# Designed miniproteins, single chains, continued (4), part 59

Each design is a single chain, and the fold is of that chain. pLDDT is the mean over its residues in the fold that is shown.

## One batch from the design tools (miniprotein)

Design m14023
Fold by ESMFold2-Fast:
Structure m14023 (fold): chain A 76 residues (1-76)
Amino acid sequence: SEVAELNEELVARLRAEAAALAAAHPDDPELVRREVARLLARALRELARKLEEAGAPESLVQAVREEAERLERLAE
């Protein structure tokens, strides 16, 4: 499944980037939380675009975009 492949790649990348942020800022959990939220929001917007290109249902694409917007608000 193309969607499953996108999910596996996205999850692996997010884990690596989140771990790097935590390692770089061990004494600032608030900064790490905000930067992880921004990272997740950007990744979800990229995922939504790729899902749309892959012909995924509009409802799924919309749900992913809505989750990205929620995370963007949490990063503020």
Scores: mean pLDDT 81

Design m14024
Fold by ESMFold2-Fast:
Structure m14024 (fold): chain A 91 residues (1-91)
Amino acid sequence: SKEEAYKYLLEAAELLLEERLRRNPDTPEEERERAREQIPKIAKETTDYLSSLSEEEKQQLIDQLREALANTTDPARKKIIELVIKAIEAV
């Protein structure tokens, strides 16, 4: 469902932002707040985009993400990729 896809993408976007902020500790508070404010919009726009793809395009994207997952050693990045795959499968 689009609702389940949205929830997975929301979690993935939050984790991606946390990793970005951890790597950039000097990020000003106003930029941190603006980035957090954009998360629901990005998750919704991504959900709408994924729902517009054909079954073939969705499968191609899943295959590419599974390859990326197999070649990734970073645990945080693995979790983000897994959440995106779940979102595509849910939509």
Scores: mean pLDDT 88

Design m14025
Fold by ESMFold2-Fast:
Formats: C-alpha cells, structure tokens, sequence
Structure m14025 (fold): chain A 74 residues (1-74)
C-alpha cells in the first residue's frame, strides 16, 4: 500500500516550495531568479512524488521561465 499521509505531506511541501519560489523570484536579482528556478524544480519533483502531475507541470514551467530570466541578465 502506498502511504496516503506521505502523499498529502508531499503535496503540501510542494505548495510551500512553490510559494517560497514566488517570493524569492519577486526580488528580481540574477541570484534570486536562479534560486527561484531551483525552488520551482524542487517543488516539481515533490509534486511528481505526490502524483500531482498538474502541479509538477506548472512548477517546471516556472522553473524554466526564471532560469531564462537569470540567463538574460547575464
């Protein structure tokens, strides 16, 4: 049996990382964009483990977006 409680906890953790990533991204420096992209990637991995495909896809999209923003400021 897969543990339901672990999936619920993972989903909540994914949402927390996603929220932190959004706040970090709002600061607007190259370092903040890179950190936000990493946090979005972590959220996506956690959502994948939780079985939340929609959350994972959205977080991956945001990670790519902020990675591009950081690259553009280089």
Amino acid sequence: MQEEIDRDVLRALGLIYLGIADIVASKGTVEDYREAAELYDKAAEIFEQAGDTVGAEWARKKSEEYRKKAEELE
Scores: mean pLDDT 81

Design m14026
Fold by ESMFold2-Fast:
Structure m14026 (fold): chain A 98 residues (1-98)
Amino acid sequence: SREELEERIARLKALLPQLEKVDPSNFLADLMKKLKLTPEQTVQLVSLAELLARGAISLDEAIEKVQEITGLSREDAEKVLRELLDILIDYAENPVLL
């Protein structure tokens, strides 16, 4: 739901300083495997999640960009965005996975 995505965005925003300390190679590999994305799509989606967390882009704009990058329906794009946010939050909260 929109509320579930907004809660994850707020949580990731609070964790951005911790996420910036994580080596991107660790979560990029995991994202490619779990979300079945190309390397190029994965890098674009991580950048999008950071823009969203910083408030530089709206949630609706982010979902539209996920659709453009992945070719998925809006419903599936929202699911990918949710899983992306969850994975990034997990890496930011658990630095031992670095």
Scores: mean pLDDT 85

Design m14027
Fold by ESMFold2-Fast:
Structure m14027 (fold): chain A 59 residues (1-59)
Amino acid sequence: SLDEALRLEEMGKQYEAAGNYNGAALAYGIAASIYRELGRNDLAEKALAKAKELGKKLP
């Protein structure tokens, strides 16, 4: 589960680099949900903040 969240963050970075902000925001959002379920609130907050930031770049 932690490995899945880390994989999603890596995918989010790749989507962001490709200009796919929707895909990036979704990947970070899912990672945040997994971190929260694991009790990793620090990681969940960082991932959620990144997802919200990327969401603001959508038209």
Scores: mean pLDDT 81

Design m14028
Fold by ESMFold2-Fast:
Structure m14028 (fold): chain A 89 residues (1-89)
Amino acid sequence: MEKATRAAIEAARGFIDAVDSGAPASVQAGRAIRLIGELENLRLMEPKEDALKGLKEVLEFARTAPGSPEARAMAVGIVEGTLKALEEK
């Protein structure tokens, strides 16, 4: 669990950094795809309480990470989408 949560946090940081640095659209898209993949890996974990805990840790990181409010809001939106998918079971 901790390893998967860390991978998702690192992916979120990479996405925020790419948006904030004005990286090319292809780089930003690649970072977003990586973040979505790591969040899906975390969402599919058992038990569901561990998946929920990990996703909430990634969400809190995205809300408080260094970077612009705009980049953080985009990352938060992606994480919240995965949380909703888990909750709508």
Scores: mean pLDDT 80

Design m14029
Fold by ESMFold2-Fast:
Structure m14029 (fold): chain A 65 residues (1-65)
Amino acid sequence: SDLLVRIAARDLGVSEAAVRRLLRLLEAGKYDEARELAKQLGERHGVSGETIFRAALEILRANRE
């Protein structure tokens, strides 16, 4: 949902566009590309890439329920 994207972007300190890009990669099954993007975002914003990647996965799961 758009609300979950906004909350995650705020809490992680990344743009909503970055979160949406991660979700598009995950929806396309491009998990390695999504993980690499999450790592790059983490390095830029001082957050663990794994934390960003897991947040995107949780949004994807919530959007399917």
Scores: mean pLDDT 82

Design m14030
Fold by ESMFold2-Fast:
Structure m14030 (fold): chain A 74 residues (1-74)
Amino acid sequence: MLSPTEQELVDLVKEALEKLEKAKTKEEMERIVEEAKRQIDEIVANSSEADDPALQLLADVAKHELEKYLKELE
């Protein structure tokens, strides 16, 4: 099962993807991705599990997925 921190990352990515679908300009999409990546980094940094390789991997995958969606919307 996902930890509370891992679930927060998943929920943040879902919200960012929903915002990306509603975004009408490339500048708005880039801003959404940058803000989501910043929030992911803050969640990991503030977690007591910040040194957990599984949490770090999940954060890296989440940021990569957001960048991939941004590229596919070009």
Scores: mean pLDDT 77

Design m14031
Fold by ESMFold2-Fast:
Formats: structure tokens, C-alpha cells, sequence
Structure m14031 (fold): chain A 86 residues (1-86)
């Protein structure tokens, strides 16, 4: 889908970016685009992952999956984002 293509492009740009602040911004934007959630929810996920709060990260990921309404597609893309957040 267009959203998945855009989110993947943003995630790849984040991996290539040497600036940590820009990388963080790109990850938040990728999550926002991929799941259709407000940026505040995407930012909360990134904050939880940065803090090493695995339980909160899992809860927010579950909420994003529910909002996306595309369990299988979202699960595949979550694996990619979990790799970047870990």
C-alpha cells in the first residue's frame, strides 16, 4: 500500500541518518504514516522503547495494530520498527 511504501521509505531514511534527532523524527513519522495514529501516540511508543519499557511498548504497539485494522500487514511492519527501537 502507499502508506506501507511511505513508512518503509521513512524507516530506511532513519537508518541512513547520522543525526539522532532527525532519526527519531523520521521513526515517529513512519509510525504515524504506517498506523494512522496521531504523532503523540507514535512519540509515546518511541519514548517507551527508548526507556526500555517493554510492557508499555507492547501495549502501545497493540493499540496501533487495533487502530490500523490490518493485523497481518501491521505485524510484518512492526517487526521492522521493533528492530529500530530495540
Amino acid sequence: SAAEERALALAEEAEATPDPARQRELVIEALHVLFGVPREVAEALVEAAEAGDRERTAELLARMLEVAGRREEAAANLAKFREHLA
Scores: mean pLDDT 76

Design m14032
Fold by ESMFold2-Fast:
Structure m14032 (fold): chain A 105 residues (1-105)
Amino acid sequence: GKSALQNAISSLQQIKSVSTNKRVIEAAQRAIEALQRALENPQDVEALKEAIDSLGEIADLERDNKEVLEKVKEAVMGILRSSTDLDVILRAIGTLLRIMGLELD
């Protein structure tokens, strides 16, 4: 629902506030804008996929930052809870598994 997407946007805003990496801040901003498009147009499945891809980029850039990885997981979970689209669900699960792999390294 909209609440889950709003929670995902909040997690992304927190990532922007704690990161000093310009690429991470830019990726978080792209994800926020994509999720805002999804809130305005619930049929915009491509916006949800764009947000997940940007979250994956943040996870790769901040792979050693446990606090940021937790916020990325929260945002991906928000997207996962908001969508019934199979491609979005599978992409979100793939990103979560990748983040868990980074945390085990």
Scores: mean pLDDT 84

Design m14033
Fold by ESMFold2-Fast:
Structure m14033 (fold): chain A 84 residues (1-84)
Amino acid sequence: SAAEERVAKEAEKASLEPENVKKLKLIYVRETTRLAIEKVREGELDVEEVLEQLERWREIAEKNKDEEVVKIVEEAIEEVRALE
């Protein structure tokens, strides 16, 4: 059931050490930005739409003081702009 799957995910997250949660967050950000760049390169995603989404992500990360996330997203923005 959907409720059971949600409880399982919450239990897994609760079992992770804070340092591992931080590492997984950074892996997720790197993988997601890399995939976005690849999909723009392949013509599957629009450059302008991806840039708008990455700029919003950067703003949220800056507000949360996530310096590592800001850096990864800024690097992705520069790579997407280079594909214009």
Scores: mean pLDDT 76

Design m14034
Fold by ESMFold2-Fast:
Structure m14034 (fold): chain A 89 residues (1-89)
Amino acid sequence: MEYARKAVRYALEAARAALESGPKGVNGATAAAISAAGGEALLKYGGSPAVAAETAAGGAESAARTGGEEAERYARKAREYAEKAREAE
């Protein structure tokens, strides 16, 4: 659970960083925000923490593709916590 929450949080940070990078980051930031919201909803309604974390990490990786170095760092953190969530569940 805690690992999945961290993955969602870092996906939101990746979205923010991509959005702040300028217009080129908007599509990646949107994907990250939608995926983070989906992960959060899964956690809120009793879905799998591993699936929630994977969903968030995938979106964060989309933000990383055009969002610059800060978005890439947050996407790596989201992925690290998604792997931890998978191993715990």
Scores: mean pLDDT 84

Design m14035
Fold by ESMFold2-Fast:
Structure m14035 (fold): chain A 111 residues (1-111)
Amino acid sequence: KQEELLKKAEEYAEEGMKAFLEGDYEKAIKYYEKAIELLEQLEETPEVLRLRGAIYMKLGEAYLKLGDYEKAAEAYEEAYRDFKRAAELGDPEAQAAADAAREKLKEVKAK
């Protein structure tokens, strides 16, 4: 059951990325939110947290493209929390991802 939800979340994230590349940022946001909703139903393993954080980073970028700095900041803050938690659970690459999310958050808060 967890494998099925994870696969569906990855499929939604891919659809979101396609929409983003087409310049349809509102459609991208909708797909990223669907992916996150499914991942929130899964156990918080490093893999799930790393993937959810990556999708939050994409969500933040889509909100930046729309000029929604408050929503972008919220997304980058969630990405930072997920990557930080993944690092605490033993994902060695998650700390660099957390640092990247923190830098994006600082950039957005300066607007």
Scores: mean pLDDT 89

Design m14036
Fold by ESMFold2-Fast:
Structure m14036 (fold): chain A 61 residues (1-61)
Amino acid sequence: SDVVERLQSLAFGGFLEELKRLLEEHGASLSDEEKARVLAAARQSRNAEVEAYVAEYLASL
């Protein structure tokens, strides 16, 4: 979906504030496969804060 593609782009790019907003709005509606895709993008970023945030937030859902 367009939302998942946007979340992946934000996570990979390290745009933490916009990523937080979009995850808070749509995170609960993500499938397990979509959550895995977003987390993979966050892990591929060079930003440990983004990876930690995504992992913790998605695990809390």
Scores: mean pLDDT 84

Design m14037
Fold by ESMFold2-Fast:
Structure m14037 (fold): chain A 65 residues (1-65)
Amino acid sequence: MEELLEELRRKLREAGYSERQIESVIQALRDEPTVTVLRAIEHELRKAGAEEAAEVVRRILELVE
């Protein structure tokens, strides 16, 4: 899990997200790694064009299921 969260941080940074926004996303996934939260984050990242970050969230979702 931690390795995927670090990869997500890197992909969000590469996509131009601020450190504050990145920590908000990571904290949400640490506090409540539910299918609902993961799908919501994946959807928002895809809409923002952060496709590589969305793929990392998808991999996390597969581990939670």
Scores: mean pLDDT 80

Design m14038
Fold by ESMFold2-Fast:
Structure m14038 (fold): chain A 94 residues (1-94)
Amino acid sequence: MILERLREVAEEIKERSHPELQALLEREVEIAETEGSENEKIALLAILEYLNGKISPEEAAKRIAEVMNIPLETAKRGLDNVKGAVEKHLEAAA
């Protein structure tokens, strides 16, 4: 169910990503599948859907805050940091 969605979104990101980012995403998905709680899998899915442009940053932050039981502002800052890191990595690869 959620693992299938994680794989689909990860594959879409891989098609647009530098090999190093692809390897990192594969590792994160594998860790989430084997060691992650259901809540961590949902949070990761929200991050990946946001990075892939499928949901708004507000929707992603809200889902992460809810499932991880953290403040909405903390979730938003986390998403901004992840997006910034991914964008810098993609710019360096271009």
Scores: mean pLDDT 68

Design m14039
Fold by ESMFold2-Fast:
Structure m14039 (fold): chain A 101 residues (1-101)
Amino acid sequence: SIEDILKKFKKKLTALVKEYLQALQAGDYKKADEIIKEMNKLVIETGKRLEKAGMDPLKIVQIEMSVMAMLETMRIMLEKQKKSPEEVLAIFNKELDLIYS
């Protein structure tokens, strides 16, 4: 179902986001770039699966754009506001839930 696809996506994306934020905080830009590539692959594959399950392509694009916007916001919070990765991840999870509502 669409709901099951989105739940699995959220779980996998959350794990990658946590690793990404930790890599940025550590200054490991090579690892951060690798994780971004993994996130992009996850988003593309999830989008294809959602389309096969009957989700509107416009909604899929909106989800993808919202995820990318959240990642940029989280990076700014970590770098400029010096928030912990755990606090940033909690905000990301809350915003991700709103996208699926």
Scores: mean pLDDT 78

Design m14040
Fold by ESMFold2-Fast:
Structure m14040 (fold): chain A 87 residues (1-87)
Amino acid sequence: KLVEEIKKVLEEIEEKNTAELSKKLSELFKKIKDEETRLKLALEIYKRGLEGLLKLWEKKGDPNLEEYRKAFEEILKEMEKEFQEKL
């Protein structure tokens, strides 16, 4: 679900570069056998994707921008909590 969500976000923001980015992400994940490092990268990629979406919605003048930002912060907090529990 997280990978699918990130992919959709990236497709919306960087349609031209989606294939190149996906290949690079796959190569990075294959190099990382450590679960902790994989989780950290997944979290960072997710955060970057969400920041990109927020920028697009800000430019669009979306009235729910602040609600989206708060929701994303809550999602990131939950992911950080899960990450800490796996350590």
Scores: mean pLDDT 63

Design m14041
Fold by ESMFold2-Fast:
Structure m14041 (fold): chain A 85 residues (1-85)
Amino acid sequence: SEEELKEELKKYLEEEARKYRPDLSDDVIKHNAEVLAEEIVELFLAGKSPEEAVEAVRHYLRALFGEHTDEVAAKIKEILEKYAK
């Protein structure tokens, strides 16, 4: 479901941000994860492919995850592909 997809993306993004960004407060991590998850879900439901949805937010991912952007992007794409069926 849409809510299950959003919650899975939020949970993944929060865990990765806690791992790679110990400089950020929990509130900042939760806010960024929610904004990213909402944008990704909106694009995906609007008919964008998993690849197109991830590429649209790549700049945001790069700002948050730096050198880990490609790994995070690949996992987001895997999550979206799971819900595309």
Scores: mean pLDDT 86

Design m14042
Fold by ESMFold2-Fast:
Structure m14042 (fold): chain A 85 residues (1-85)
Amino acid sequence: MKYHIIEIKVNDKLTITVIFTEERISAEEARELLREVYGKDFDVEEVGPGVFLAKASEGEFVLVADKEAEEEVLKVVNELIKKYK
């Protein structure tokens, strides 16, 4: 699977990593991709259509989505920023 990783350090409390895939993926494929990238299992939640969220640690989140879901990713990023002001 081809993907691009973008890391966003929002502030001292919040880091968001976004993994954009070339193709729309399932929750199972998102979990497999995170295992490949980070070498460990993540619980994955679908937080928007085709947008999957994993919590790596307190204040560290990973979003996995296809490139067509950019607007949904931005909505989730903005909600996380509101929580970690």
Scores: mean pLDDT 82

Design m14043
Fold by ESMFold2-Fast:
Structure m14043 (fold): chain A 73 residues (1-73)
Amino acid sequence: MEGEGEVEGGSSGAGALAGAVAAAGRLPQPTHSERLGEGEGRLVGTAAGLRVEAIGRNIDGKVGRGRARAEPV
C-alpha cells in the first residue's frame, strides 16, 4: 500500500478520469437495494455518478475550485 505514484498529478489522471467518466454509464446502481447496511457501498454507488463528474472538472477547470467540489443534493 505504499507508493506515491502518480495518483495526484491531474494530467495523468485526467485521461484516466475522462475515460472513467465515459465508463460512468455503468454506474453501480443498487437495483434491489440489498446492500443497505453498507454505507460506503451505497455512497460509492451514488457518489460514483456525481463525484466522477466533479473530479473530471476539477482537473480540467481549476484546482482551487476542486477544493469545494462536492455536489450535494
Scores: mean pLDDT 42

Design m14044
Fold by ESMFold2-Fast:
Structure m14044 (fold): chain A 64 residues (1-64)
Amino acid sequence: SELIKAFKEIKEIAEKKGKKEAAEFALNQGKKLGSEELLQLGKMALESTEEKTIEVAEKAIESL
């Protein structure tokens, strides 16, 4: 699933590069895949913490 791969990559980017890089990736992938969940995660990541971004991405992977 491309959606699961995107959430896994967002988690890795957040852990290694930080929330801004993760947010940019999430917004770009959300537009490309037409995924509201990815767009919402990207917007949230810019306004929240790196830890919260990782948590939300991890929960999304578990629910898919």
Scores: mean pLDDT 84

Design m14045
Fold by ESMFold2-Fast:
Structure m14045 (fold): chain A 74 residues (1-74)
Amino acid sequence: MSVEETLELYRATVENVRRLYEKGVITPEQAIAVLEKVLAALENLKAQHPEYKAEFDRLIAEVREEIERLRKEL
């Protein structure tokens, strides 16, 4: 899997988690747990692929913002 394909999959995962939470299918705790795993994976990939730093930084910021938003709802 290319780095670009991996970024697309993680972005889709974040969007799906947001959608499932908005529909009440998953709890805030479940949403946070998935997003924290995504965050850890993105940080590892960023370290391995510094040429994609800007794209990883953008998605990491989006994931962190979503986690912070969800934590306020706990």
Scores: mean pLDDT 85

Design m14046
Fold by ESMFold2-Fast:
Structure m14046 (fold): chain A 100 residues (1-100)
Amino acid sequence: DPREEQIRREAAELAPVAPLLQELAEKYKNKRLTPEEGAVLARTMDAAEAGDVEGVRAALEEAARLGRDLAVYVAVLAYAFSRNPEVRELARRRLEELLA
C-alpha cells in the first residue's frame, strides 16, 4: 500500500526529532507565550502547512532573534508538519546550525 509506505517513511524522517518534539511540548505545556512568540509559531505552522518556503525562512529568522529555544522549536515544527521537501530541508539545515 503506497499510503503505508509513505507513513513509514514519514515516521522514519520524524524519528530524529521526536525526542525534541516531546521535550519542547513538555517545556511549553504550561508556558504562556509572548504575543511575538505566539505570532512566530502561528506563521511557521501556516507557512509549513502551505509549503511556503519563504514564509518558513522568515519565521525561522524571526524566531532566532527572539531566542535559541524558540528557534529550535520553530525549526522542529516546520520539519515535523510540512510535507514540502524544500521546507523540510530548510528546517533540517537550521536545526543542524542551532544544535552544532
Scores: mean pLDDT 74

Design m14047
Fold by ESMFold2-Fast:
Structure m14047 (fold): chain A 85 residues (1-85)
Amino acid sequence: DRRDALADALADAYGALLGEMAARLEARDEAGLERVIDELVAAGLAERRVEDGVPVLVNTLTAPFRDLPEARLQELLDRIAAVRA
């Protein structure tokens, strides 16, 4: 249904951001890595923390995508699209 389609789309978009983050890290592209992290944080998918003097990225979602209301799934997708525009 619509909600399941949105959950799948969010999982795909989130996976793409994580994949880009991994690629930037592998390439040692500090500016690109920082940008992807900023996009994840701005989209509400992650939070910056400092652990042992190193910035770390933690998941801020409190429920699985399947348990989120349709409006929340759409909001997160819209935020990802806006940040990546």
Scores: mean pLDDT 76

Design m14048
Fold by ESMFold2-Fast:
Structure m14048 (fold): chain A 80 residues (1-80)
Amino acid sequence: APALSPEEMVAILLAFLTAAAAGELTDEDLARWEALSVQLAADPGWREAWDATAEEVERNREADPAAIAELFRRKLAEYA
């Protein structure tokens, strides 16, 4: 199945939101994310993961956004 574990959903969503907030994502990164997110939106846990990441984004805003963007790209490749 194309579904991630709840922990993996939170991890990739957190990486996406942190990198996006820092402006590190390209139009290509956003298009690839859109394709993956449509697949993941079929999982009922996906909406819960969105709520769970808001607090984590605040904690991670001091992290290196370029490193997080690279992690996000690797996760996209792993799960697509």
Scores: mean pLDDT 67

Design m14049
Fold by ESMFold2-Fast:
Structure m14049 (fold): chain A 83 residues (1-83)
Amino acid sequence: SEAEEIAKKAVEEGRRAAEEARELAIQDLDKGGQFGQAALDKLAAELKAKLSDKDKDIFNKAVQEITGLMTEAMKEAAAEVEA
């Protein structure tokens, strides 16, 4: 569906944002975290604007997936800094 394609693109953008946040976080965890949160907020807002209430489940799954990607990126960066 069109909604699933929109969600898939948002998740792909979220994955790229998570990679960027991870690289920033290795240099400065706070800076990386701030970048990641801003990117997540922006993607969630864009996704909400593009999807209707009918697509609530698609919206929720996409936001959860992006949040998971960002959380994992921050954990990986923190582990790298501690190593």
Scores: mean pLDDT 86

Design m14050
Fold by ESMFold2-Fast:
Structure m14050 (fold): chain A 77 residues (1-77)
Amino acid sequence: MSLEEILQQALDLVRQQIEQIKKVKDPKLAIRMLQALIKDLDELIEKVKDKSPELAAQFAELKEEARKLLEEKEKEL
């Protein structure tokens, strides 16, 4: 029930969300979903960085994965 436990669950959910977006066949839709996710991850990293730099680093890794996927989807346009 701690904030850190909630953030750990959020980390797992973000990983699942990225996997779901990978399965989206419409590159325009995938791009919009990834842009929203990257924005959300920026917010989370900013908030978590002060309390848990280790969790912030994990979210930053997922953000980088999302950005790479975004670049791949943009090439499909």
Scores: mean pLDDT 83

Design m14051
Fold by ESMFold2-Fast:
Structure m14051 (fold): chain A 61 residues (1-61)
Amino acid sequence: GPEGEAYVKRAGAAAKAGDGQKAVEYAQLASETGDPGEATAGAAVAHEAKKYFGAEGEVRQ
């Protein structure tokens, strides 16, 4: 739905900004609120961010 779609877009924006942690967080939110397609798109963005930025869901200050 619209909420899940918004989270997928925010995950993509975070990945473009170099914020792998935010990208993973928004992808997780998309999986909770969207349909399976939105969850899959969010997971793909999170996986790409992890590859480039080494994020594994860890926030280092």
Scores: mean pLDDT 66

Design m14052
Fold by ESMFold2-Fast:
Structure m14052 (fold): chain A 67 residues (1-67)
Amino acid sequence: MSPEELAEKLREKGLAAVRALAEQHNASEENLKRAEELVEKGAELVRQGKPEEGDRLLAQGAITAAE
């Protein structure tokens, strides 16, 4: 799988996951927006060949969505 394909897949799955987590935990609209921004940045880092940094931001997005 190319870095671009992986990044797009992680973006789609990450956005779906943080939206589901936000609904489950009654997260604020602000926290959901912040979580979505973290997913977008994480996916972009994976696309640029920085998977370690990208994975960290994706994980932070999930945590933020649960707040």
Scores: mean pLDDT 82

Design m14053
Fold by ESMFold2-Fast:
Structure m14053 (fold): chain A 58 residues (1-58)
Amino acid sequence: GEAAKRARLDELLRELEKAITHNEPVSKITAIALEAVSLANELDDEEAIERLSKLLKE
């Protein structure tokens, strides 16, 4: 359900921050970001999308 997707999105955002902090490969960071963006769009969570843009930049 929606609650599970929101929990997963929150987890992905934390994983993305950790991956960036640990200088993980761009491919890994991009994969996490794409999953999070897909979930954020599905949930209409504009704030999460903005956070993702800020974290990933490009």
Scores: mean pLDDT 79

Design m14054
Fold by ESMFold2-Fast:
Structure m14054 (fold): chain A 90 residues (1-90)
Amino acid sequence: SVDAALAQFRARFRAISDEILRDLEKHEPDMADQVRSVVDAVLANPFDKGSLIRLTELASKLKNPELSIKVGSMVTLLEMFNWVLRKEQE
């Protein structure tokens, strides 16, 4: 069901983002607050395209390449989830 898929996505996205945000707070604290704000927006509404765009922009602005890849993986997870739900609604 859509509700079950949404619940699973939120749980997974929250777990991954919490880990990445801890690393960001240690290595790029100025970026951590901006990423946290976007993560909160995604968890509130994972269908908001503005949040996806903002997260993609933040990933590209990160100076630490490992953290950039990790935030990029959050973008990929969000895109895959939106694609799956769109297909289930067709």
Scores: mean pLDDT 83

Design m14055
Fold by ESMFold2-Fast:
Structure m14055 (fold): chain A 90 residues (1-90)
Amino acid sequence: MEELEKKVEEFKKEMSKEVPEEVAEAMAELARVLAEAYLYASPAAQQAILDLLKARGPEIEEAFKTDPEKAAELLRKLAAEARAIVEADL
């Protein structure tokens, strides 16, 4: 867990160079959930998360172009939905 927290923090710092801080925070939260899924979730739960990312991806990409606050909101919602999949699998 300590190593995962460190990698998530490093990812947030790198993303903050490319996107607004609020978006970087939301991306870091999603990255944490995805890392937890990769380490602990079943293949079926991992596939469900990938399907969710494919479904939500275009909407988030459009929000990045026009409204960074909306992009951060959508990323946080995606992280919450992915976390629910991991929790249900556990």
Scores: mean pLDDT 78

Design m14056
Fold by ESMFold2-Fast:
Structure m14056 (fold): chain A 96 residues (1-96)
Amino acid sequence: MLDQLIQQNQQNPNSGLWTTIGAYYLLQNQYDLSIQYTQQSISLDPNNSTSWTVLGVSYLRQRQYDQSISYSQQSLSIDPDNTIAQDTLQQAQQLQ
């Protein structure tokens, strides 16, 4: 079912749908796939704060703290009230 969504969004690219697919893979602990699809979201809309947040969390869970910090800061530069990005940034800074 997710493969059908991926195929559909490849035909008519939508940043929000790529973010949703990336978040789905994050919830499945499939971090590389989460990063792949979330990067496609950012390439379409670099102002999508949620996409930067998904990247930050994915890198945090892979223990790539410098990348997690960088992407969480990008999310917060767009939306300072993003509580997930705030939490992700604090965790990454404490663990590095």
Scores: mean pLDDT 86

Design m14057
Fold by ESMFold2-Fast:
Structure m14057 (fold): chain A 88 residues (1-88)
Amino acid sequence: SMELQIAIAEATTLVFLSGLHFDVEKGLISLEEARERLREFLEWAKTLSEEVRKAIIDVMEKQLPLFKETHPELAELLEEMIEELKEI
């Protein structure tokens, strides 16, 4: 169902971004690795339907303030990704 697809995409996006923030904050991965993972996530998100992409965008926007506080460079990339997903 569409509702299940949206729920899975929301959960996947939240787990991905929260985990990425944690890994960078704790120094478990490099900033370069974090940027690469974000770009790969963007390419995956672009393949999804409009309704599912909208759900992903909503989660990304809610997580954005966390990145802005600690890693401005990643926040800028995340903002660019949000804009790109909205323009499809």
Scores: mean pLDDT 89

